# Designed miniproteins, single chains, continued (3): the designs that were tried, part 4

Each design is a single chain, and the fold is of that chain. pLDDT is the mean over its residues in the fold that is shown.

## One batch from the design tools (miniprotein)

Design m8103
Fold by ESMFold2-Fast:
Structure m8103 (fold): chain A 154 residues (1-154)
Amino acid sequence: MSAVELFQAFLSGETTDTPLGKLLEKLGIDVDAYIENMQSASEWSDEDLLASIFALTDMALDYLKEGNLDLAAAYVAQAILLLGILLLKEVPEEELLEPARYVAETAKKVIEALEKAGKTDLAKLLREAMELLIEIAREMGHTKVAEILEKELE
C-alpha cells in the first residue's frame, strides 16, 4: 500500500494500523470517534484547513511550554493529519510551505521533549507519523514540502 493509499484508508476508517492511529491509541484517544469527526475535515475549505493547522500547532506549542506532553503530542498529531488532508487537495505548493515548516518545527520540539521525558514510544510514533506525511508529500509531487519536512526532522 502506498503512503497516500494508507492515509486515505485511515481517513475512511478502513484501518487504524497507521502511525497516527497508534499514536492516538497510546494517548488514550478513541481512534474510531476521532476519525469520524475528522472525516468532515476532507470537505473543509483550504482556508479553514490552513487556519486549523496553524491553530492546532499553536495549541501544541502552548501545551509543550506548560509541560503537558500528552496534549502537545495530541494537538501536533491532529495538525499532521489536517496537513495530510491539505496535501491531497489541489492547493498550490507555495501555500503549503509555511504550514509544513511550522508543523515540522513543532513536531520536532514535541518529539525531543517526549524523548527527554522517557516517553520513547510516543516520540517514535510521532516521528513515524511525520515520515508518513513526508511520503504523502512526495507521492503527491510536493517535492519542496517533502524537503522542508525532512530538513526540520534532521
Scores: mean pLDDT 84

Design m8104
Fold by ESMFold2-Fast:
Structure m8104 (fold): chain A 97 residues (1-97)
Amino acid sequence: MEELEKLKEEMEELARKAEEAIKNKDYKTAAEYLRKLAEKYREIAELTDDEEEKKEYEIGAEYLETLAEVAELAAKSKEEAEKFFREKAAEAAAKKA
């Protein structure tokens, strides 16, 4: 079906965007694209009539969802690190250091 070909192209584009976001350390955007990619994997699994291939796409979707969670944690850690450095800089300034 033309639908499978379209999903494959969408997956390639989402994967490229996720990779670019990771390269730019934009982990929040990377997580969003990884979750969308996981959704496309599940859509292909539903359209696939081969049970073995269906399982592979479903496993792929779970893996991508896990990567999205890791990216979300990385984004939060970056914000926490930046906040920590700002607080320490303010403390040092208050002590005239």
Scores: mean pLDDT 78

Design m8105
Fold by ESMFold2-Fast:
Order: C-alpha cells, then sequence, then structure tokens
Structure m8105 (fold): chain A 63 residues (1-63)
C-alpha cells in the first residue's frame, strides 16, 4: 500500500547520527514505524533519511 506522509510541526535538530534534522513544514515519507515514539523517515525536500520523534510530526497521508 502507499507509504504514510507526515509534516513537521516544529524544527528538530538531530541529537544522534541516526536521527534526521528537519524544519517546520517539511514533508516526510514514513519508511518504518519503529515504535510509537520514533519513526524512520525520508525528507521529501532534502532526500536525507533518519529517525524522527513522532511528537514533532503529524501524519497527513494514507497508511
Amino acid sequence: GPMPIAVALYDYTARRADELSFKKGERLLILEKVNDLVWRAKSLETGKEGLVPTIYIEQIGEE
């Protein structure tokens, strides 16, 4: 099925090398829902991939 798409609600600066930094309004393709607090995503604007905290994003697309 289609991958989920989320939008960043706030700016986030990665705290670890495996995390993704992003800006408010950035669109993210969700590659894996690791758990309820952390998803693996790819920025649709930069093409970079990493782990994102779910409290900083809102899902806007299909699951």
Scores: mean pLDDT 87

Design m8106
Fold by ESMFold2-Fast:
Structure m8106 (fold): chain A 60 residues (1-60)
Amino acid sequence: VKVLVKAIKDYTAKTPEELTIKKGDILEVLEIVDGEWVLAKNLKTGEVGLVPKSVLEVIE
């Protein structure tokens, strides 16, 4: 079962391993890295990277 999340705000990557996302983007969670970060794939761009959990909302 895919876990889908929605970006609730814009986020700009601060390191090469982080993902830049825009509010309203739908992402697939690939891995929960720690309490604050997930590895996710942006379904609009196909890009994969680390995103803070605080900018995401679960949509199932």
Scores: mean pLDDT 82

Design m8107
Fold by ESMFold2-Fast:
Structure m8107 (fold): chain A 92 residues (1-92)
Amino acid sequence: MSYEEELEAFFKVADTDGDGKISKAELKALLESMGLTLSDEEVEALVAEADKDGDGVLDYEEFKEFMEKFIEEANKQQQVERPLEDVVTGVL
């Protein structure tokens, strides 16, 4: 599937009541299904950062932006791999 199709599928899975919004609990369950165990405090901080309306839930646009930022940050952390040459030089 395309990235947008996967995001829409995740949103629909997380939106268990079908109201077009994701609660903190639904977001936590979605992240857990992806193998990410976050504390309630971490989930609350992430929702507060993504929740532009201040209503305590994420609509599809906020969820999409949240997932894009989350994936981008995760990719940046994975890309900060020390080159093998730097590791060898640092051990000498």
Scores: mean pLDDT 66

Design m8108
Fold by ESMFold2-Fast:
Structure m8108 (fold): chain A 77 residues (1-77)
Amino acid sequence: SLFGLSEEEVRELFKKFDKDGDGVITKEELFEYLKEAGLVSDSPADERLVDEIIARADKDGDGKISLEEFIALFASE
């Protein structure tokens, strides 16, 4: 995992990112919340890193991050 989070911690983070409760988050929303959580900075290097990792995890290719994709990115597995 990139951030050493448990699946339960990742699920709670997803709920915070998913303000609308639609079961998906945008890549922009994820990046903003990671900055607020202090996990990444707003530097171009951190933005590029997060973008590439999210793009690799977006298996559905719909431009949205599902809960399962989010767990795959951040959970300790």
Scores: mean pLDDT 68

Design m8109
Fold by ESMFold2-Fast:
Structure m8109 (fold): chain A 155 residues (1-155)
Amino acid sequence: MLSEEQLEQLRKLIELALALGRPELAEELRKAEEEAKRSEYPGLVLTEALIRFIGEILDLPLSDAAIGLAVFDFLLQYPGGLRNFQGLADVLADPDAFKAAFLAALKRQYGDAFTPERQALVREAIDIVLDLLRGKISVEEAAKRLKELRKQLLS
């Protein structure tokens, strides 16, 4: 069973997807919720959905293999291992380890096209999404900041 905190975090991501004009991503997040409710490892399902969502909103889509590698790299730095993995709560507890794993997966998939400048913009985008999940910023503010970062990634 998902916690009330995990459901509220998912709701914020769904509202962010809609605010970004990406209703297809909101539907994928709803599917991830139903999958997580039936999974032995709901934290894994939600973390994979978060990584996929961030990649999609930045026009840097990650393959399923790259998402799996990002989660695996993050779990290697997590002291509790897979059985104690709470998903989004652990991402929020160690945002630097999460960012490092995500950036490594992007660098592996995109190679030299994923420049240091693009890495800095992706790091900022991850921080915006995590600040939203923490309740530090509104969905409207997160959407505004992410739209601006996306313009810089495409220039």
Scores: mean pLDDT 83

Design m8110
Fold by ESMFold2-Fast:
Structure m8110 (fold): chain A 69 residues (1-69)
Amino acid sequence: KEEAEKLVEEGNKALKEGDYDKAIEYYEKAIELDPENAEAYRNLAAALKAQGKDKKAAEYHKKAVEIEE
């Protein structure tokens, strides 16, 4: 959906700026609006990994793979 896509874009911007907390917030909102948005799950996993939350990042990465296939 357009709203979820916009939230992913805002999250990507925050991720590029190194604001991982903001990126996570935007990606979580995107997932709430569109639970099948694999890009939001992948990028959420990347932001979590950047914060050192490796186990949580792996869980969201797995979810993204499940949605893509």
Scores: mean pLDDT 82

Design m8111
Fold by ESMFold2-Fast:
Structure m8111 (fold): chain A 60 residues (1-60)
Amino acid sequence: GKRLVRALYDVPKTSSDDLALRKGDVLEVLEEVDDDWVLAQNLATGETGLVPKSYLEEIK
């Protein structure tokens, strides 16, 4: 299955590579970029971008 995560916080977009989040948004993790960041798609908006891992929780 897809690796789904939930946004823990409202986060505005601050650069072209970053992803805007609203608390409770469901995202698909596409790739782990490094220890602190993932590349994800926000399923509510369809936008893809970089997200800090600390802003997300796993959906089990």
Scores: mean pLDDT 80

Design m8112
Fold by ESMFold2-Fast:
Structure m8112 (fold): chain A 62 residues (1-62)
Amino acid sequence: MSSEDVADLQSRLLGLGFSTGGAADGIFGPKTEAAVKAFQRAHGLTVDGIAGVKTREALKKA
């Protein structure tokens, strides 16, 4: 995943109230992984911390 894809993911998570540990910096670190897992729990997805197609599609719908 490119840094631009990570930054877009982080911006969407922040917009939905999930903390990535700061601004959308394009770095997929432990804080971003935790935000992905929190979103996955909230939306009934598999909690694997991986921003795969299903997780990104759910983010687009939220």
Scores: mean pLDDT 76

Design m8113
Fold by ESMFold2-Fast:
Structure m8113 (fold): chain A 98 residues (1-98)
Amino acid sequence: MATELLRAAQEGDVEKVKELIEKGADVNAKDSAGNTALHLAAYNGNVEIVKLLIEAGADVNAQNEKGETALDIAKRMGNEEIVELLKKAGADETVKKK
């Protein structure tokens, strides 16, 4: 599990995210709030990190403790580029907290 991946995504460190993915970091690891690196990248509007995580096989429909997906966060933040990337990767606007 890569706590370092979550931190790198939160900080917007593209090179560190890429390095950690290449080293086999768990791209679907969650923090204490249930956020994956994809959620944190969507929150920060970092298009490059979102693309790297999607290409590495991140679960685009993962829900945090609030039942939010990365798509929900990107829409709330108004980042249309990230919304498009997530939709093309199979993000479902109808995904609900279970």
Scores: mean pLDDT 80

Design m8114
Fold by ESMFold2-Fast:
Structure m8114 (fold): chain A 70 residues (1-70)
Amino acid sequence: MDEAIKQLQQAVQALGAGDYDKAVEYAKKALELAPNDEVVKNGVKKLADYAKAKGHDETAEKLYKLLEES
């Protein structure tokens, strides 16, 4: 759980820095570490919602797809 939360924090930082590809990679790692963790799943969903709200539809679709595959 702790490592998955750290990967989520890295995803948030990458998204804030405009590094959308790294944000997706960190979110994927978080879900791989804790696939059934509701905090991790909700965190990735919020990242996807944020990316969509900012007009980064491709990034949002990739993040939503990670949730579908978990």
Scores: mean pLDDT 82

Design m8115
Fold by ESMFold2-Fast:
Structure m8115 (fold): chain A 61 residues (1-61)
Amino acid sequence: MEGGIYQATEDIPAPNPAFLGLKKGEKVRLLKIVNSEWALAQSLATGETGYVPLGFLEEVA
């Protein structure tokens, strides 16, 4: 659900600045679902935004 809080299920590398790098357990706010594979998210720790694979996120709240 857009606007919901999710956490990374695995460490996610950021190969370039368009992607959001996360450590396992880091929380993000889901800003927008781009397609079935990708979302735009914001890190709650850093405030940075970037693309993240939906398959590596689980909803927390």
Scores: mean pLDDT 79

Design m8116
Fold by ESMFold2-Fast:
Structure m8116 (fold): chain A 80 residues (1-80)
Amino acid sequence: MKEEAEKYYNEALVYYTRGDYEKAIEYAQKAIELGYKEAYALLGQAYYKLGDIEKALEYAKKAAEAGLEAAPLLIERIKA
């Protein structure tokens, strides 16, 4: 079900670019439920945009644990 997970991730990206961070979170969580670990970084960014720094950092750390190269930079940005 890689195609379905990627579909949810792409929907989350569309909502994120529109500034609809709540919908971006909803679809990113659906992608994660299907094993799409790349969605952790997007989830961290969306929570950061909503001002939820604690959740942003939590999901950025999960992205780093999943081996996503962009995650260390996201963690630095959130902590700054």
Scores: mean pLDDT 80

Design m8117
Fold by ESMFold2-Fast:
Structure m8117 (fold): chain A 159 residues (1-159)
Amino acid sequence: VTPELLAASREDVDRMLASLFATRPDLSPTEQADLRRLAEAVILADEGSDISELEKIRDQISTPWAQATVDTIIELRKLADSQKDQKVKEAYLGYSGTVFAEVVNTLAQDGSLAAAERLAREYLEVVRAVKNNDLEKLKELVENGLPGVRELAKRFLEK
């Protein structure tokens, strides 16, 4: 069964976080709180909530890796809102869930917080390069980025 992020995402995200917290008891209460805030940001972005609601969540996030992740989600939502093609809009909204899942997966695989921050920052660079029409930065990220980042950058270059 493939989880659908639009209507059932809250339960799927809650299960993902419960699993992560069980495998990573070393995560601080602040890091756990920021993960829950990121989960809410993904759900709100997917439900089509106003950008101001995402920005309120961003203001409550204190860890650098979580700030980079929520900034990526906000910028992906802004890119989606700028699109007239419904399929392109839906693809950009789907990337928010992908970024969140990859950050959670990095943490679950005994990844350091620095590894999660690097991943989130590189995803943010992809989204900002698309927004700024910076094709040279997208090419650099295809060559030098982390595997998931390379795939996202390549998809934007092929459009």
Scores: mean pLDDT 78

Design m8118
Fold by ESMFold2-Fast:
Structure m8118 (fold): chain A 84 residues (1-84)
Amino acid sequence: INKQVNGGTVLHHLAGLKHPPPDLVETLTLLLQLGADPNIRAADLSGMTPLQLVQLAYDGGLKDDLVKVFLQYGAKPAGSVALP
């Protein structure tokens, strides 16, 4: 589940889709339930996590839903800067 193919895990590839499938949130939730690690850095993509890719690739409700799912399964929020 955490194997990198073409520079990223399955979570990275789903997080970066230009045309996401209708069940993207459900599919990502299933992968996380199967033990996919949301904190793996991609072998390419400048070492980004799947959560960072979601924040760049999507907007609106889909982005919010994906962020919530990733955070539920232990994804660390993007940012090397401590918030005040």
Scores: mean pLDDT 68

Design m8119
Fold by ESMFold2-Fast:
Structure m8119 (fold): chain A 62 residues (1-62)
Amino acid sequence: AALDLEAVATEDFTATRPDELSLAKGERVRVLEAHDDGTVRVQSLKTGRVGVVPLELLDILT
């Protein structure tokens, strides 16, 4: 589903696939889309880069 939620990475994450985004712990992101496989497409608010990360990595700021 299309979303516009702010979240923070709870742990460092290193991208292992071309569609994934590396995030540092504490990095803020905007959640753009949620997938049924437990991943989300996000935009880093620090770098502006877009990619896919595990939903479990994120703490949603709501």
Scores: mean pLDDT 80

Design m8120
Fold by ESMFold2-Fast:
Structure m8120 (fold): chain A 97 residues (1-97)
Amino acid sequence: GEELFQALSDRDLEKLRELLEKGADVNARFKIGDRYYTPLHLAAKAGNVEAVRLLLEYGADVNAKDSDGRTPLDYAIENNAPKEVIDLLLEHGADPS
């Protein structure tokens, strides 16, 4: 999980792809402070369109909830992510309500 988190933090799309191709858990949970995040939560919060697309291609749970019940879509909206991130999440079945 740690290498996948580091690739997302570094915005290293090629390393992210390599890790996913090698079977890294696309739905791994990382503890940051008192919360558990999936890779898709972090990519959506960061507004990283390319990472969001790649994670969804590898079967990321679009409706994954963190420890507070928040979804990747919630983080994208709250952090003013690009429209392309919101559109990708909705196209993959994110619940807007």
Scores: mean pLDDT 83

Design m8121
Fold by ESMFold2-Fast:
Structure m8121 (fold): chain A 62 residues (1-62)
Amino acid sequence: MVGKVVKAVKDVESSNPAFLSLKKGEKVEVLKELSNGMVLAKSLETGKEGYVGKSALEEVEP
C-alpha cells in the first residue's frame, strides 16, 4: 500500500489532530503502514497528513 493512492470507503471524522478526517470517496496517498492496522496518509484534496484505519480505505487504479 505504501506510495499508492487509495480511496475512503466511508466518512471518517476525528477530533484528534493526529488522525485524518476523510469523506467517502476522498483520495489519499499512503505514506507508511503500521503494524496495528493503521496507515499514515496524506489527503490529496486538503494536503493534510494523519493516521487512518486501513479498513476505511480501498485501492484505486491510477
Scores: mean pLDDT 75

Design m8122
Fold by ESMFold2-Fast:
Structure m8122 (fold): chain A 66 residues (1-66)
Amino acid sequence: DPLESFFAFIDRDGDGTIDLDELKRFVKIAGLKDSAEELMKKFDTNGDGTIDFEEFKKLYEYIQKE
């Protein structure tokens, strides 16, 4: 699955979540207009300071609009 493959690519340490540093790398690689901090605030619905796969799906849908 393309989304699961993208998530696995970004999740460098393989812990099943994307932290702020990994999200910063993704923003840079993908050339996104939003900052990593901006995306984290918007999609970190659990308030745990990381993006899980469910939150990542919402983030991916958002960036496709751009």
Scores: mean pLDDT 75

Design m8123
Fold by ESMFold2-Fast:
Structure m8123 (fold): chain A 65 residues (1-65)
Amino acid sequence: SREEELRERILKLLKENKDTGLSAREIAERLGVSQATVSRLLKELEKEGLVEKIGGKYVLTPEGY
């Protein structure tokens, strides 16, 4: 589905930027999707333990690799 593909793209971006992380706005800009959609998916991924929010940015957890 579109949501599943978008989740995979978010996780891939975070894996490629694991040292710095990315904000919801930055992810939305890179993927060409709304920040609202990205923010919702990031909250879901955070609840699942796959990403963590640090200093306004999201990073991939070891469980998300």
Scores: mean pLDDT 84

Design m8124
Fold by ESMFold2-Fast:
Structure m8124 (fold): chain A 60 residues (1-60)
Amino acid sequence: MEEERLERAKEMLENTTLGLETIAKKSGFDSVQDFVRRFTERFGVPPMVYRRQAQAEKAK
């Protein structure tokens, strides 16, 4: 179930402008720091880096 939460958070990072605190809460994490740690372990990059990469793709 942890993996499912992280996959959902990944989708929110790509497809919404929600803040990291909101995404962490919606994905069932107690803090942004905990979310960042678990996301980085799963995907190899922090959520902030991941969103920047997605933003760069959208920036034309």
Scores: mean pLDDT 76

Design m8125
Fold by ESMFold2-Fast:
Structure m8125 (fold): chain A 62 residues (1-62)
Amino acid sequence: SSSLQQALKELEELLEKLKEKNKEELEKAKEWSKEEQELLKQFNDGVIALVEAFINVTKKKL
């Protein structure tokens, strides 16, 4: 298999793990202020968007 196919698999596995971890982090952050919870959510959403962008670029090169 090509290195690009391996990179795609790893990125898709990373995306799944990040989505699961983000849910756990938001549950732990329930004691934080509303403003801090919103900032954490925005940060996590931004990280997911970047990983999805890398997946899309990698798919175009396969």
Scores: mean pLDDT 84

Design m8126
Fold by ESMFold2-Fast:
Order: C-alpha cells, then sequence, then structure tokens
Structure m8126 (fold): chain A 65 residues (1-65)
C-alpha cells in the first residue's frame, strides 16, 4: 500500500478541477488514498490541503538504496 508514503512533485502541477491539487516542483505530499490506476488523493505537507494528483506527476521521495 502506498498510503502514508511521501512523494515529490516532478514539475509544477496546476489544478484543472476543484478536486485537484496544485503543486510546485519539489513539493512533498503524503498519499492518503489510491483512487485508481491514474490518480492519488494526497495531502500537501507545505499547505496541508488535500486533493487529487496524477501519479505521473509524482516520484517517491525519501527512499534511498
Amino acid sequence: SLVGKLFKALYDVEATTPEELSLKKGDVVEVLEEVDGVWYKVKSLQTGETGLIPKAALKECCEEI
């Protein structure tokens, strides 16, 4: 399960609907829910806001070999 994992925005993301979250490149988010194969519901650690982000815009952070 990816719930509770930290991800980092790969690029600036602009919300196109009210359900989506806007992020700046390098912003860290916590995964709250795996909505489907394309979208995560996340919480921004910078603002505390929650919303949907496309999985392709995020990279797992804080995991090193």
Scores: mean pLDDT 78

Design m8127
Fold by ESMFold2-Fast:
Formats: structure tokens, C-alpha cells, sequence
Structure m8127 (fold): chain A 90 residues (1-90)
């Protein structure tokens, strides 16, 4: 269901943010890959775009403090969740 998808996305986003805050880029990457898989299962057209976006984001985040990376990623996920919800409501 849409509710189950959004709950799972929120949980994965939270885990990715916690990993970034801890400086664990490997774990953050694993959670981002799971987010790509989950979103692509519901909206296949977004798969390649999300993969490229997350790869580029990880390169940028490596140059930031963990706190700044976590804050910026939280803002990104808030927007992503709203976008996914709107697309699923179409």
C-alpha cells in the first residue's frame, strides 16, 4: 500500500540520516540504495534518476561535516517523500 511504502521510506531515510550524522558513509550508501530499490518498485521511471542523484549527493556529502550532511539530506528526503506521495496519488 502507499502507507506501507511511505512508512518504509521514512524509516530508511531516518537510518540514512543517522548513518551520515555518525560519519558512516558506507551505511548511508546502503540505505540510499534501498530507497532507490523501494521507490523504483512503485515508480520505475525514477530508478536511474535517483541512482545518479544519490551518487552525486554522496560525493558532495563527503566534503561536508557529518552534521551538515545529515541536515541537508533530511531536507532532501522531506521533499522526496512529498514528491513520491504526489506521484502515487495521480
Amino acid sequence: SMEELLEELEELAKKAIEALKAGDLKKAKEYLEKIVELVSKAIPELEEGLKETFEKLLEILKTMSPEKAAEDMKTFFDRLLEAVKKLLEL
Scores: mean pLDDT 80

Design m8128
Fold by ESMFold2-Fast:
Structure m8128 (fold): chain A 150 residues (1-150)
Amino acid sequence: MSFSELVEKYEEAKKKGDLEGRVKYTLELAELYAKQGDLDTAKGLLEGLLRELEKEGADKRLIAEVKLKLGEVYLKQGKLEKALEYYEEAKKIYEELGDKRGLAEVLTNLGEVYLKQGKLDEARALYERALELDPNNERARANLARVKAL
């Protein structure tokens, strides 16, 4: 999907009051900005969306997904403490929901923060736990192999 098509679909979802479409296209736009290195626009979109979802009393799963993406943007900015805060909040919500897949993704991202802090044993334990929850998590498997080679 082009950048212009995503903006058009976002504005259409907003005009229709389509919450799921707004979430989807905001996450895709924030990911595109973050891939271009515009981490401040990506952050501003996700923080905007998070405030809307919390105000509307939206599904906790959508809130956890946006918090996970905020943690990824803060991790790319090197703001490790803020990335941990958002990941621990997303983790709590996925634990409450019993969402093993969302929890495995958060644990994989927490393991990357600990790896950037040089905490190899904590990073290892988080990747092992992510693979117990989702054995098909290729990112956790690759990161675990890398930490075992250090």
Scores: mean pLDDT 98

Design m8129
Fold by ESMFold2-Fast:
Structure m8129 (fold): chain A 109 residues (1-109)
Amino acid sequence: SVEEEIDKILNGSDIPEERKELLKKHVLSSPWDDNSKLLATAVAVGDKKLVEELIAKGADVNALDENGNGLLHLAALSGNKEVVDELLEEGADAEAKDKEGRTPADLLA
């Protein structure tokens, strides 16, 4: 199931357990298809290889959550430049604005 695949990705990451719980809840509640849910999880944990594999399987690189956040917004928040660069190479919209009017660049520290 997609939930078991998400758990596998999260358990392979070094992010804190509290953050894994919040991320899983957010991804499962989002109106994304299964491939896009897996892609969002891979982006959030910084797994560039898995990001590439899921995009090759047809995951929507421009998928948005209920707040208008794209995968580039999630990559920027996670601080993983390599994943940001990969999403841009795959055609992610760098100018996409969330519901607060912020682009992914506005979220980079």
Scores: mean pLDDT 79

Design m8130
Fold by ESMFold2-Fast:
Structure m8130 (fold): chain A 69 residues (1-69)
Amino acid sequence: LAELSPRERAILDLILETGEPLSVAEIAERLGLSPATVSRHVRRLVERGAVSVDEEGRVGPGALATRLA
């Protein structure tokens, strides 16, 4: 099992449940976190291949997320 922190898991689960790319601001609002906190966790998730960020800064699923990891 690829273990994520609870905040990283919450961000990944939100993206997978939504099925659409979300901005850092949208994720922050939905999870009650600051945009800076979300951005930091998103960076870690990108490094792990769990999410990807597009040219507009929207966060979507990465290759690893397709395997629920």
Scores: mean pLDDT 75

Design m8131
Fold by ESMFold2-Fast:
Order: structure tokens, then sequence, then C-alpha cells
Structure m8131 (fold): chain A 113 residues (1-113)
């Protein structure tokens, strides 16, 4: 079974920086894409980063994506109270002859003034 395991959640001060980590493990042949989303309280899910490192339209430069092997990073700098959300990594993986979408359970980031 393919799994996305996320870390880096917690409570952070406004103006600080955090790197969220997602590691893809299990029985897969390749990773075709990793996308990062957030779910703010009372709002719809928002795409932040797609295809490993590309920023979605309207996303500030303080958000960036990077990778090392099967580990993927969402880098957040200059955190704002409005960034309080659950953050999710979603991987498109090749498993045998099939493509499968695997989403992590999410990590809660709370930003306090």
Amino acid sequence: MVTVTESGGGTYAEGSSVTLTATVTGDFNGILSVDWYRQKPGQERELLIFNFSFRAGGVPDRFSGSRSGNTFYLNLTDLKVEDTATYYAEALVEEGLKLRVVTGSGVQVTVVA
C-alpha cells in the first residue's frame, strides 16, 4: 500500500518560517507529481503548489515547493495568522499498470500573533 506521511505541523509565531515534509513510501513504480493544498477554517481547499514545485496562481512567493528523492517539502516563510490551516500533500503515483492518487492525512499549522 502506498502512503504519504506528513510532518512539520504545530503552533508557530507570526513572522516565523516552517518546512512541512511529505514522504511517499510503499509499493510503487514512480511518483509522477506531488501537489500541496491547504484547508483554512470555514473555507474551501486551496491549491498552493503543483507538479512538485510550481506555485498556483495568486499564491505568494513566501510559499515554495522542493524535493529530495521520495521526500517533498512545502516551505513557508514569513507566516501570517491567515496561514492557519490544515496542509495536505497529494501524490500521483504509478502502481503497476495503474495511476493512483494518494493524499496525506494533513498537518495542522496554527499561526499566533
Scores: mean pLDDT 88

Design m8132
Fold by ESMFold2-Fast:
Structure m8132 (fold): chain A 71 residues (1-71)
Amino acid sequence: LTKLEKDIINYMINEGTNKYRTGREIHKETGKKYRTITNNMNHIERKGIIEKRIGEKGTRTYRISIENVER
């Protein structure tokens, strides 16, 4: 993992592993650029560290994968 990916993961863990967060929320809370966050979230998701939930209107939300964190 890159330093930026680790920073994002640590942020999400600190907020609670059961919470879904949008890219906008992560951008606001971390101050990192929105595009940088969304690109890194896609890479982290592919590694199985986070899970992505897509709503009917295409809204993407992310949370720490309970499977990876807890077992």
Scores: mean pLDDT 71

Design m8133
Fold by ESMFold2-Fast:
Structure m8133 (fold): chain A 64 residues (1-64)
Amino acid sequence: VTKEELKETFEKYDKDKDGKIPSNLLKKALEELGLHPSLKELEELIKKGDKDKDGLIDYKELIK
């Protein structure tokens, strides 16, 4: 899986085009790419993307 594929998949779930997706959609986006993150891996990704702890993930932080 490439960083470009991750970005394109996240953009599908970002209907408001604000650069953020709800944390509950993060797991679905990763599963669409054939990735099956563990609970710990998912939690670490949420911590990286959700700096404000508002439940919205800045997916640009995840694809660095």
Scores: mean pLDDT 75

Design m8134
Fold by ESMFold2-Fast:
Structure m8134 (fold): chain A 57 residues (1-57)
Amino acid sequence: TKEAVALRDYTGPPPALLSLKKGDVVTILKEYEDGTWEAEKDGKRGLVGSEYVEIIK
């Protein structure tokens, strides 16, 4: 399973509204061709730009 760390605070667009703080670790579920990744934190899923996170595992 891929894990990534948030490089900065992030609030995702509607409808998912995934909210991250710098240093949060998320699970990467899917990588889309447009540079958007589907991530999960504490049972909540949403989209994040790949530039906001760094793969750590």
Scores: mean pLDDT 76

Design m8135
Fold by ESMFold2-Fast:
Structure m8135 (fold): chain A 104 residues (1-104)
Amino acid sequence: SELDQQLLQAAREGDLEKVKELVKQGADVNAKNERGETPLHLAARLGHYELVKLLVEEFNADVNAKDKEGRTPYDLATDPEIRPVSPTVPEAVEAVELLKKKVK
């Protein structure tokens, strides 16, 4: 939906307030773009760690979702070929640990 596309854009921008508004309006927190990326994939890939925490803890985003290349958000957050660099600050470490929770 248009709402899902707006959510994916807000996640790419790291806009916490816009993401909260869109999910409350009925956007699918697990919506996928043409590459199979969810909001959580985009937040993880771009280092929006506060958004990663928000999506997982507040909205129960699917940490096991795979993009079209078979990558999870965790894979994107920890891949040295993909920015940001491996997390070294406490908030980034905490967000990446949340992405490891693969049990339903």
Scores: mean pLDDT 78

Design m8136
Fold by ESMFold2-Fast:
Structure m8136 (fold): chain A 70 residues (1-70)
Amino acid sequence: MEEALELLDRAGTLAVILGDEETVELIQEAVKALKEGDIERAIELLERALELTTDPQVRALLERALALLK
């Protein structure tokens, strides 16, 4: 859990720097879902974020977080 949250924090920070507002919103909603214990919703939101992002570093961080949750 904590490692996934750290990866998502890093991914969100990079997405903010890049101006990727849609990816930032999805990551923030996924973090909220994880803190509420809704892992299934978090996975759905992160898979959607992964489809939207074009940055390879953000993509890699999201893929690593998803691997920890699945």
Scores: mean pLDDT 84

